# Designs tried in a protein design run: designed miniproteins, single chains, continued (2). Part 48

Each design is a single chain, and the fold is of that chain. pLDDT is the mean over its residues in the fold that is shown.

## One batch from the design tools (miniprotein)

Design m5636
Fold by ESMFold2-Fast:
Structure m5636 (fold): chain A 75 residues (1-75)
Amino acid sequence: LSEEEKKKLLEEGEKLYEEALKKFSVAPATADAFRELAEMFERAAELFKKAGDEEKAKQSQNMADFFRTLAETAA
């Protein structure tokens, strides 16, 4: 990947991560809402991984795993 492509992927991942945090602030405490948040953080992790930012990818994956656990508990 070029430096420009990596920067674009980082920006997309950061936007998705921020969107997920904003959704969480207004989300109901339901299994469906937590599942949607987990999917958003999982997608952000994929974007960060493609960009070569392993630290941000791991942070996003940890958030995804957290919300997956909440979804299972709420179900």
Scores: mean pLDDT 84

Design m5637
Fold by ESMFold2-Fast:
Structure m5637 (fold): chain A 85 residues (1-85)
Amino acid sequence: MATQEEEVEGEPKVRESTELSPEEAAQLTPESLKRGLLAAAELEKKKQEAQGKKPEIKEVEYTDTRAEMEVLADGKVVARFRLEV
């Protein structure tokens, strides 16, 4: 069957870090979690900029075990990222 995993066409995405095994999650540092989330937000920001928009990254929650960010473009949320360990 055809599988659509890429979703790189400027559509909003919501992702969770639940795909990591408990063992992998236990080895992650707060810094590693924050870097992963920030990288995802920056990638979406770059996509919005390519469309001529003015994207903004907003931190909703940023702790040692949880991090949540929203990417806004022209005053609306276009992507939301959440990590939880």
Scores: mean pLDDT 64

Design m5638
Fold by ESMFold2-Fast:
Structure m5638 (fold): chain A 69 residues (1-69)
Amino acid sequence: MSDEKAQEIVERAKELAEAVGNEVAARLMAKSLGVGVDASREEVEEAAYKAFKNKKLAKEIGELFMEWK
């Protein structure tokens, strides 16, 4: 995955949180990654890396998830 594509995914995730609220966005992200809503940053980052194979995106998704909780 390109860095540009990864950044666009992060921007889309932020827009989703603005549209549906942080708590709902966090639940949707957890469900999409196959983790629990109480998952740690490390669990979310690992699941995101497995899904996207991009380390920067995985870290940013983990940070967003923790911000939304």
Scores: mean pLDDT 79

Design m5639
Fold by ESMFold2-Fast:
Structure m5639 (fold): chain A 86 residues (1-86)
Amino acid sequence: KAAEAVRKAEEKYGKEIEEAIRKGDKEAAIKQLEKIKEDVLPYAKDKKAVEEAAEKGKEEIRKAKTPEEMGEAVALTSVEIYEAAS
């Protein structure tokens, strides 16, 4: 169930995240990541771990200096949320 929620959230918000990364819009990327977190939280075994993974990811996005680094931060955060939720 948690894995399905993560996949569904990635499908639902993926295009907006890709557009934010392409534009270098950190605020937009963080907003979409927050939505992924909210969609996954109800199905997570450890809700605190999911919240911590998302918060860490937001900080990594803020530290990113290039669209490539922002994309890496988003990708890593998605994996961490998936692991924390499972």
Scores: mean pLDDT 81

Design m5640
Fold by ESMFold2-Fast:
Formats: sequence, structure tokens, C-alpha cells
Structure m5640 (fold): chain A 98 residues (1-98)
Amino acid sequence: DERLEEAIRRAEAATEEELKKIEEEVLRLEEELRERWDRALEEGDEEVLRIGRELLERVQEFAKLLEERGLELEKQERVGIFLSLELAREALERLREL
């Protein structure tokens, strides 16, 4: 709930330029997550593979939505961008700690 409320607040205050930067950051984090996942596949790290799979799939789903919709996003989609950014960051932290 708190994350959703903060995402809404940020989405309402965000400029189109800020949203574009966030979109670029989410796409960058998705690429870094994919790199970490590929490395875990080579190492046979079952724990990282299990946790990373769900996180990577969710981040990829949001990254795809950003690519398909572009910069002309409705208010609801803007909230999704901020949630996607937090999800991607949390996913990377979790994978790095494993």
C-alpha cells in the first residue's frame, strides 16, 4: 500500500522528461537482471534461478509494456513505471545478496 501511494504521488509530480529517464533506467535494470540470470544458469545456482526467474519475468513484463506504449502514458501506466523501477531495484538487490 505504501509503495503504491508513493508511486501515485511521484507519477502525479513527474514530468514527461522524468518518465523517459525512469523508463530508460528500468530497461537498463532489466538488462542487468538478465545478465545475472544468465550467469546463475552457467553456475547452476538453483536458489538464484528459482528466485530470479519470477523477478526477471515480472520486470520483463513491465519493460515490454513501457516499450509498447512509449512515452504517451496514461496516469495509471505512469504509476506502473515507478512500481516497475522499485521492483527492478529490489530484484537486483535480492539477486546480488544471493
Scores: mean pLDDT 66

Design m5641
Fold by ESMFold2-Fast:
Structure m5641 (fold): chain A 87 residues (1-87)
Amino acid sequence: ALEVRLEVPDTVKVGETIEVKVTLSRPAKARVRVYVDGELVAEGEIEGTEATFSITAKKAGTHRVLVFVEAEDGSRAAAEKEIKVEE
């Protein structure tokens, strides 16, 4: 089965760039969608095992980053992490 691993910083400051690293358990060609608190903030593709997306920390507080991956072979995977944004 396809698995996805999500890496985000535990803590950032408002206005800083958050690097969202997405890693697949096997090489695939896949579409990636990145959501923060249920809102789509980035889209892209992986060809291989990894991609990094850059998003901006806009609001202080605790936020959920969700990544959804759909591979061309029909495999799907999701991962979620919590991030703290400080003023």
Scores: mean pLDDT 86

Design m5642
Fold by ESMFold2-Fast:
Structure m5642 (fold): chain A 78 residues (1-78)
Amino acid sequence: MDEEKKKEIKKATLYILLEVYEDIGDEENVEKLKKILKEKLKATVEEAKEAFDSIKYSEENYKEMEEAKKEIEKEIKE
């Protein structure tokens, strides 16, 4: 997969997780996710939302999103 496309998929995945954790009221994990977005991906929440809105949902992209989700969830659990 293209490195730039992989980065956009990670931003989109982070935005999805932000929405999920905000919905369940997990403020601690919301802050952790925002920190990962800023420090690791060097992106804003608005940029992550733009990535989410722009991403093409294909079989390849779904697999990459699932891997990114697992990686991010592992980082915030510790």
Scores: mean pLDDT 79

Design m5643
Fold by ESMFold2-Fast:
Structure m5643 (fold): chain A 73 residues (1-73)
Amino acid sequence: DSEALLKQLVEQGIIVAEVLDANGNVLEYILVKSFEELEEYMKSIPDPGVSLVLAGPLLSAEEIREMLEKALK
């Protein structure tokens, strides 16, 4: 369950989120302190082409992306 994994990583306070545009360019980084905060942030994004990817200080953003993609299948 990818959602359970994401909640665990967020709750550990080690996760930074990348805000990406529709072309995969990083717009900003945010520190994620809870899954609820992450959900509220996603709802507040005015551009539906913008996505959010979780990244931890001990893992590369690419490793987090691969882990999420595999878990969602």
Scores: mean pLDDT 60

Design m5644
Fold by ESMFold2-Fast:
Structure m5644 (fold): chain A 104 residues (1-104)
Amino acid sequence: MVRDLVEAGRRAFRESRYEEAARYFKEALELDPEAPLSVYRFLAEAYIETKRYKEAVEVALKMQELHPDDGMPRVLILETLQRLVEEGRLELAEELGKKTGIRP
């Protein structure tokens, strides 16, 4: 079940169906929160592609909580902040930057 959801999510992500990919990865993590960190990464990336930037940051912070020594959450947060700056959403970029301790 969880593996089938992760594979469906990866296929949807590969086909740029990011909203569908996010749904599959979210369902997989709800069934198995101990799933590999890569599943959290794909969920965060799918949220970034669908402009769900707050959810993307929440997933990255959860990754950091689960694996404090992993550098990937910082990369995902920086990408999210960069997208917000490029879209002129400066107030939200500043809010999320302050919350994460990362400057846009």
Scores: mean pLDDT 85

Design m5645
Fold by ESMFold2-Fast:
Structure m5645 (fold): chain A 100 residues (1-100)
Amino acid sequence: SARKEREKKLEELIDELAKIADRMELLLEQGADGKKVLEDAKKQVEELLKKLGLTEEEALKYLDEREEELFKRGAKEEEIQRVGKARLLLVTIQEIKEDE
C-alpha cells in the first residue's frame, strides 16, 4: 500500500539521518576537522535523499509531521529525540547550502 511504503521511507529517513548525526558527533569528539565532517555528512544526506526519492523540502515536511504526531500521542522521549536529531541535521545542511 502507498501509506505503508511512505511510512517505511520515513522510518528509513529518520534512522539513517540519526546514524549520520551520531557518526558526526563521534568524529568531532575524536578531534576530526569540523568542516570536513560536515561536508562528508552533507554528501551522505544528499545520497540518502536521492535513494529515497525525496527533496530536502519533502524530507523536512515529513520529519516535522512525524515530530508533531509523536508529541500528540505522548511517544517515548527516545523516539522524539531521534526524530529531533534527524531534523536538526537536515536543517543544518540546508543552512550551510544557503551560505554557499
Scores: mean pLDDT 83

Design m5646
Fold by ESMFold2-Fast:
Structure m5646 (fold): chain A 76 residues (1-76)
Amino acid sequence: SVARQAIRQLRAAVDALEAGDELEAAIHLALARMAVSVLPEDDPVKPLLEKAIDAVEAGDLEAARAYIAEAEALLA
């Protein structure tokens, strides 16, 4: 399922952030974004993933983790 694939990528992104690997985290967030691309355009998970990616790029890892947790909750 789309939700299962996206959650797997979001969990991998969190693991990468905990390891200090921001590039690996960005890759997994991009894969989660790709997985949810088939959902309706107005699905609230889509802007959360964009905010998580922006937060990683800005080095705001606390904000990134918060957006990832919120996206996981919507997909569960």
Scores: mean pLDDT 88

Design m5647
Fold by ESMFold2-Fast:
Structure m5647 (fold): chain A 78 residues (1-78)
Amino acid sequence: DELLEKLKEALRNKDADGVVEIARQAYKRYGVEGLREIAELVIKASGSSFTVEDLLNILRNLGQAAFDAALRDLVSLL
């Protein structure tokens, strides 16, 4: 809930670094379920055709740095 409010603020400010940091904190606290919720909100805000599963497949196959880069790219669409 606190993290979701911070995420909404970071998205309003087009703050890619903030979004990545919030996603990192969500993963530490809630694991993959936290990342799902962050990914859903970021994708929706960006208007991207990406799905949550596309982002999770990037994390699974290419790792954390690639996932962070994908989140930054989505924020750049805001």
Scores: mean pLDDT 85

Design m5648
Fold by ESMFold2-Fast:
Structure m5648 (fold): chain A 109 residues (1-109)
Amino acid sequence: SAEELLRKAKELILKAIEKLRELAEKYPELKLSLEIDIGVAQIEIGLANLMFKKGDLATAAESLIRAAEILKKAAEEVLKKDPNDELAKEAVRLAEEAIRLAEEALRLA
């Protein structure tokens, strides 16, 4: 159950990264900051993958929560520039659901 929640959280985080890559092309003025945030989130995903393989589901969950929080904050920066951007709203929604699932996994770990 915890492992399945972490797999679902990771899938949502990867979808949020795809949305943020599209946003980086749409908002050239934010491109560098968005690419940096995506890079940091990918490092956290790498740590989560390593800890998942070691059976440390708690540390894997914490890393996915950090990745999702970084991506949520990045999408919220886009919304400060364009409050009606549906792609940025979807990225926030994906990140929030990933946080929820990873927090549930952390409680079960």
Scores: mean pLDDT 92

Design m5649
Fold by ESMFold2-Fast:
Formats: C-alpha cells, structure tokens, sequence
Structure m5649 (fold): chain A 55 residues (1-55)
C-alpha cells in the first residue's frame, strides 16, 4: 500500500512539473492518496492525477 501511495504522489508531482495541473490540484490528489484506506481509493486518486498528467 505505501508503495502504491508513493507512485500516485509522484504522478501528481510530475503533472505539476509539466504544467498540466496547479500545485493546489496536485496537493488535493496527494491528500486524497494519503487519506485513502483501500487500494481502490489510492488508484482512483492516482487515475485523476494521471489523466491530468497525460492530457
């Protein structure tokens, strides 16, 4: 689980570096990932960040 959270956070940070999302949006995804209780919740937050990263 911890590695999964770390991967999601890295994706959100990369989206900011590419100028795809704001630091505020990335922080929201990071907070959702950190507060996630299940693998499903981590993946849902990560997918949101990844969509912005690849858009």
Amino acid sequence: MEKLKKNGIEIAQKAVELGRITEEEAQKYIDEINNAKTVQEILEATVKAFRDYTA
Scores: mean pLDDT 75

Design m5650
Fold by ESMFold2-Fast:
Structure m5650 (fold): chain A 97 residues (1-97)
Amino acid sequence: KKEVLDFEVDLTLVAMLIALGINLLKQGKYDEAAQTLEIAADKVRELAEKYGHPLLEKAAETFRKASEAARQGKVDEAIELANKAMDLLVEAGRELR
């Protein structure tokens, strides 16, 4: 139960970073959005190392791709990738029960 609570706190922090990154993308702040999504990717990578789940590894890689798309000003692609990575993170959380 404590491990689940720790994961939920980390999941909430990642969700907040994604929301901030998407907001920055919509404002045309591509470099700031890319940095925010990179922080989210790093956080998810730490979760992948701690829990060893393959969906967390895939989520981290997908967030890195979202950050790259954000740097290139590909707003729609970056948002789609960020949402896809979040879906993978939520699925991993369900399987860690």
Scores: mean pLDDT 82

Design m5651
Fold by ESMFold2-Fast:
Structure m5651 (fold): chain A 86 residues (1-86)
Amino acid sequence: SEYKKKIKEGVEELRRLAEELRARYPDHPGAQALADVMERKAEAFEKEIDKIPESSLKSYYNKVKQFLDEARRAAEGLDALAAAEA
């Protein structure tokens, strides 16, 4: 299924964003907390994907995509704040 592949790609992207956020802001509690949320959510999505019926994969992909978009915006907000303080 194309949706199952896209969901797995989204999970990998969430893990990548979390790793990059931790590396960029190692001493920032808010950045570490956001990375923790991203990692836990990625783990939950990966665990659930094989339990999702084929008919529900599109809706599940939309849920993953929405969370990924929100996570990206949160990370961009931290980057903008750090840039403004420089």
Scores: mean pLDDT 83

Design m5652
Fold by ESMFold2-Fast:
Structure m5652 (fold): chain A 95 residues (1-95)
Amino acid sequence: MDASALKAAKPTIFTKTTFGGPPRIPVEGTVIGPVDAWFKDPSAQKPVMDAAFAEIDKADNSGEKRSLIIEAVYVEDGEVVGKLTLAASLSGKPS
């Protein structure tokens, strides 16, 4: 829609293993629009979360319960001016 308020932010997405294993696996993504508005809009978050879960499943195997942490960084003039964290739990398959 409108990405002008967001000057090329690449959110770093981490999985947190709930029951042992490696603590974090970084996955890159892109946030479109104002970071605050994106964080509060579930419809804007869903495609990013779906893509993140798919990439995490590819990188770290789907056998474990995990927590997904999305870190979105808002950058203006090469400096970090904002940072948001979105946490979600993944447990098996959605049904």
Scores: mean pLDDT 47

Design m5653
Fold by ESMFold2-Fast:
Structure m5653 (fold): chain A 99 residues (1-99)
Amino acid sequence: GYLAAVIRVKGIPKEHVERVKELILEASGGAVQVLEEGDDYLILKAGDTPELSPEQRAALEALGLTPEQVIKRAVEETSKKLAPEGIKLEIVSGYLEIV
């Protein structure tokens, strides 16, 4: 079995949720799945994702990232891009799941 990470991210203005979602998916190379979308939050999962391209897989393998680290890095990079607009993303809760 593989270890999957599930993390809740809060602090997302409703009018920007689609942009935040797109930036997280782009930053992760599609390795992060959106499980739930709320008024000001997203629930994200890594480890049970669509197959990555060979180039995206090689990049992630070179970094040695765990599923939890994939989500945290994608959230951090997205937060940096949105900081000039006053948007601060907060990781509120998370758990690990064996798949």
Scores: mean pLDDT 72

Design m5654
Fold by ESMFold2-Fast:
Structure m5654 (fold): chain A 100 residues (1-100)
Amino acid sequence: KIIIDNKTVITLKEENGKWVFTPSSFTVTTGKTYTITLENDTDEVHSFTILDSNGNVILHEVVEPGETKTITYTFKKAGTYTIEDGTPGHEDAKGTINVT
């Protein structure tokens, strides 16, 4: 289980020479407030960008090497959301958030 007490951690790390999000996918419920911790477990600056199902940026956080940032968010519309690293050269880092 990835979500406990409406809390989750999304870690960006290097795996086999690529940038990856762990977990690469998780599910949330519309109308519930989630505490999301963004963890940069690398030696480079990364951005955590969340796009809604229409491609609109709903969240953008820059996380320094070895840092964490905690955000609180309520997903109001069901759909498949994307989490990306919008930094040039970091296009390997993609994940999904399934909002039900």
Scores: mean pLDDT 81

Design m5655
Fold by ESMFold2-Fast:
Structure m5655 (fold): chain A 80 residues (1-80)
Amino acid sequence: SAEEERIKALMDEFVAKHGEELGKLAEELANDESLSELEKQLEFLERTEELMKEEFPEEAELITKWKEQAKAALEALAAS
């Protein structure tokens, strides 16, 4: 869909600019023994949403929709 193509383009651009910051966040969360694997994935998703909205404020609605769909998918996978 057009929304899927757009979010992919935003993610590709975001990773090109902020990949190092995302890598550090993922490493910090991976080393947090107080969080479950699901909680680590959800926290990473929440922080990525915040950073993407800062970089692409005009796309905030699309980024929110992507995050809500990704969160639902992670929660469904964890329930399996």
Scores: mean pLDDT 84

Design m5656
Fold by ESMFold2-Fast:
Structure m5656 (fold): chain A 98 residues (1-98)
Amino acid sequence: MTPREEAEEIAKQGLAIAADVAAYLVERGEVEEAIEYVEKVAEGTKKQLRDLAKELGLSEEDLEEILERLEKETKKIIELAEKKDAESLRKYAEELYK
């Protein structure tokens, strides 16, 4: 696995976990908790990616591109949680595991 592929997999796993847990919390009516959890997972994933970049020699350009995509996708998950769209959140998580 290349450094970029490994970083993309970490980002993908973080997004999948965030979306799946957000769906569960939204189904329970815990929308604020869902958003807080998604933000916490996103920050943890960003830290892990920055640490991994230094260890694997991932380029600054590749790191920035992956972090930008992670931020964009995180905002999408938050929007779905705000709309209370648990079904779309679950579908999003399932698609990330394909």
Scores: mean pLDDT 85

Design m5657
Fold by ESMFold2-Fast:
Structure m5657 (fold): chain A 83 residues (1-83)
Amino acid sequence: SDAAEHRELLIETLERTARERGSEAAAEAARLLREEAPVEEIERAMAAAMREDPEATKALEERLLEKIAEKQGKPEEAEKLRK
């Protein structure tokens, strides 16, 4: 289930970025991941999200690390990444 768990973490990160920053490209990337679209389409959508908001890369990285910390039972590290 490693692939499924990694996919869900990425989807959650993209959906949170879309919600918090209003990124339509991040929302589209999350949708494509949920639909198991071809990797080429997912890569294009993610690249668009990064171009749309220069801070998107940082936000995506911070949210992914936050989710990984929560999954590993390290909520202190997750809190550190909030805001």
Scores: mean pLDDT 67

Design m5658
Fold by ESMFold2-Fast:
Structure m5658 (fold): chain A 58 residues (1-58)
Amino acid sequence: MEEAKKAIEERMKELGTVLLTSAEAIGILKELVARGIPLDQAMEAYQEVVLDAIRKSI
């Protein structure tokens, strides 16, 4: 979980945005699965990172 969140946060930082395109989101999810993280866990981590970023911006 933490490894997945870290990878997603780094991707968002590289792109300078928390609003990823569908292609960018699919890309990071595929990378996490390739690293041995289950898809459901990767998706959960992605949702948590996005929601946390939204909460911090309010």
Scores: mean pLDDT 72

Design m5659
Fold by ESMFold2-Fast:
Structure m5659 (fold): chain A 73 residues (1-73)
Amino acid sequence: YSVSERELDIGALDTSASSLLSATRNTPVSKLDASELRADIERLRRESERLGYTSENVARAIEELERKIKEIE
């Protein structure tokens, strides 16, 4: 519960979410794998729950990945 440790973990989660969001948006649905997208969503949710933190970047990444999964199926 060190403030410094929590801030670093939150920054890492936010950076990962932003990277996934950008990559997913810029990749055609034909090049995406639904199972990998589901794994990424579960990872983001687990880290968000562990840290007790939710950001717009995390929420947007999860929403975009879920949307792409629906397009693939």
Scores: mean pLDDT 78

Design m5660
Fold by ESMFold2-Fast:
Structure m5660 (fold): chain A 57 residues (1-57)
Amino acid sequence: DGFYDAVDTVKVKKGETPEEVAKRIHPNAKYDPSKFKEGETLIVKTYGSDYVEILPK
């Protein structure tokens, strides 16, 4: 438990909402909207085929 299959990064674009960033990654992504800041880079962790987590860097 806790092993991720892949790690990547995503940048929050100017004027982009947390929901728009999450949809760009995966429709089932788990995220905290309060952690999304415009211009910041976020960490994306993928666990298997069905679990994706977006975290602050």
Scores: mean pLDDT 73

Design m5661
Fold by ESMFold2-Fast:
Parts: sequence; C-alpha cells; structure tokens
Structure m5661 (fold): chain A 57 residues (1-57)
Amino acid sequence: MTIDQALMAVGHEAAARGIAISREMAEAMAEAVKDAPPEQRYERAREVFEQLLAERA
C-alpha cells in the first residue's frame, strides 16, 4: 500500500464518521507512515488518526 492509499483509506473512514481531517493531522499521519513497511501503513495512519482525535478531546 502506498502512503497516499493509506491516507485516503483513513480519510474515507474519517468522512464516514463525520470528522474533517486538518492539514496538520494529514501531515502527522504521512510522517508516521513514511518509515513503515507498505503492509503496516494503513494501521500506522489509523493509530495516529485516533491519537490526534484523543488529543483534541
């Protein structure tokens, strides 16, 4: 999975939950998945997304 595909998958999940992804969130997710193997990129992006949501609460 490419970095863009992982970010798109998380973006689709966020949209389904009614959550807007900010540029800062997208950049943080991209940085987190940059060093991850292709098979782990979706999981890493999703973990960072959930962490950022928890920080905003």
Scores: mean pLDDT 78

Design m5662
Fold by ESMFold2-Fast:
Structure m5662 (fold): chain A 67 residues (1-67)
Amino acid sequence: GKLEIARGHLENLASKGIEHAKEALKALDAGDLESAIEHVRKVIEETKGGDMMHAMTALQALEELLE
């Protein structure tokens, strides 16, 4: 599902040491979708290329869970 898609992309980013991706995963584990989205937006601001694409895909999936 969309949560699994978001988690996979965030786990990729977290494995690279991106701190906001780790915080987004922590927020998802707590059921806090709004906090997770805020952290993913910070990843997008701080990354480029493939890492930014991973973060943008995670953001889209999480936003669709709020709709």
Scores: mean pLDDT 86

Design m5663
Fold by ESMFold2-Fast:
Structure m5663 (fold): chain A 86 residues (1-86)
Amino acid sequence: SEIEELKKKTEEILKEAEEAIKKLPLSEEEKEKAIETLREIARLLLEAHVARLEGREAEAAELEAKLRELLEKNRELLEKVAKALE
């Protein structure tokens, strides 16, 4: 199913991201917060995609708004992680 496939791909991407972050020259607290934030981003993105696939447009829009808020709240940390991965 499309949902099963998305879930599998999301978990594979998260696993790779987590392993990459663990190797970065960041503090333990920054690593933990980055991994936590990325898992929440992935969860919201996956749920929004599933909602759209099921025709639940209003719910998808609400989940996308929550994702945007999470990204703004954690912008500095995410930018720091992105730079460390370059």
Scores: mean pLDDT 84

Design m5664
Fold by ESMFold2-Fast:
Structure m5664 (fold): chain A 69 residues (1-69)
Amino acid sequence: MIDELLEAAKAGDLERALELAKELGPDALAIASSAAKNTELEMTAYFLGAKEVPNASELTEEEARKLIE
């Protein structure tokens, strides 16, 4: 599921990312979006109640996978 969320964020698949966020939570969406460098989806996650991702601009995909687990 974590890898699916990250791939959806990278692809800009908003519908899939939001569906996965319903199970994983808005924090996971913010983390995955930050790693994918999808600012629009990251802002959407914050609007849904996610806490700010530390060093969002520098977050790698591998770090995101570890944070969401």
Scores: mean pLDDT 80

Design m5665
Fold by ESMFold2-Fast:
Structure m5665 (fold): chain A 65 residues (1-65)
Amino acid sequence: GRELDIAAAIGGAKGAQSAGVTLTYEEALEAGKRGVERLGATDIEQALEGGKLGGRALAREILAK
């Protein structure tokens, strides 16, 4: 639901920032959702962790370009 999307977006933003990349809300949400899906996250805490993985993955792709 909406709460998991917010957690995914927060995770995505934080994950990317840990690698030195700042994402918009929309970029953080999309990256975070990808991480959430990979983990099979079902609660807010798992969505935050999945989001961080997604954000870091996107940050690595951006820095590799």
Scores: mean pLDDT 83

Design m5666
Fold by ESMFold2-Fast:
Structure m5666 (fold): chain A 64 residues (1-64)
Amino acid sequence: MARVDALIDALAAAVEAGDFPKARTLSAELQREIDGIPDPAERHAALVRARDAVNEALKKRGLA
């Protein structure tokens, strides 16, 4: 799970910085890593964490 958490942090940072090309790349990588989680409960928890982190980053930019 450390890789998923690192990608979530990196994606949120890219969104806050306005680096949309990097955010797009990181979002695709994060989606692939989450899809690879075999446990449905852990996969759902990772999706919730990613969503909440991106929403907070968007709020800091005034976009959400």
Scores: mean pLDDT 80

Design m5667
Fold by ESMFold2-Fast:
Structure m5667 (fold): chain A 75 residues (1-75)
Amino acid sequence: MMSLEEALAFARTASYEELVARIDEFKQLSESQRSVVLMTIASTRKYTPEQLRELGELLEVSEGTIENAVKAVEG
């Protein structure tokens, strides 16, 4: 089971494929914690807006959270 601390560390270092492969482990987190994970992924600026939208959908966070993550990357 992935803790929030482990999820945030993984989000900072993982490739897109690694994040997708372990996406179900994030479902142990609350929706609020999954939102923090998506925003942390966005803050690394490693991913495209399209990848952030897909990750947000897989993390089952709100569309508003996904849009905020994308906006953070786009400027």
Scores: mean pLDDT 81

Design m5668
Fold by ESMFold2-Fast:
Structure m5668 (fold): chain A 68 residues (1-68)
Amino acid sequence: SEEDEKKVEELFNKLRQQGKKTITLEDLVEALGDEEKAREFLARYDRDGDGTITPEEYEAWRAERLQA
């Protein structure tokens, strides 16, 4: 949902300010408050299955979505 996407964007901004380079499932669960939603977000752009998302991967996914 749009609300969930906004929470993920806020999480990325917060973690970037803290100098973190990846987002984990745990970070997504904290931001979204729901493990199911967190797993859905992780699955959408974690293509290698390592359980983390880099800012570069998220930026690429977001750019692709905005072009549609």
Scores: mean pLDDT 70

Design m5669
Fold by ESMFold2-Fast:
Structure m5669 (fold): chain A 68 residues (1-68)
Amino acid sequence: MEVTATAVIDVPEGSEEEYAEKIREIAKELGATADVERVGPGKLRVTITAPSLEVAEEVARKIAEFLA
């Protein structure tokens, strides 16, 4: 079962691409994909596609930890 989740997150202005690259890396390491789009200064729209709900939850947790 493939799971897709989308969220808009706040990141430091001017660091959107750095954060986008790290988010994509986290998702890829966990077996998911992340599509990250800049929607404004300091704002990223993140769409995670994961092979299971468990993987999606782990990706979300890792991203939240990275942003903390």
Scores: mean pLDDT 82

Design m5670
Fold by ESMFold2-Fast:
Structure m5670 (fold): chain A 76 residues (1-76)
Amino acid sequence: DELLEEIEKAIGRKLNKEKVEKVRKEIEKYKDEIVAFLKAQMAELKAMGVDEEELELVRKLVKLALPDEELVKEIL
C-alpha cells in the first residue's frame, strides 16, 4: 500500500488496487520474459542519463509489479 501511494503521488493520479493485483498475477505467468525486457529497459534508461528521481519512480514501479526481491535485484 505504501509503495502504491508513493507511485500515485509521483505520477499525480490514483491507481486501482484491484487492477494492480490482477496485473501482478498476469505478470507472474510471463515473468521471465518481462524480467528480461525490464532489465534491458532499465539498462537503456541508465545509459541515457535519465534523472535519478525518474529512475527511482521506475524502480518503484518494478517493485510494485514484481514482489519477488531476487527478480527485482536482477532488473535494477
Scores: mean pLDDT 70

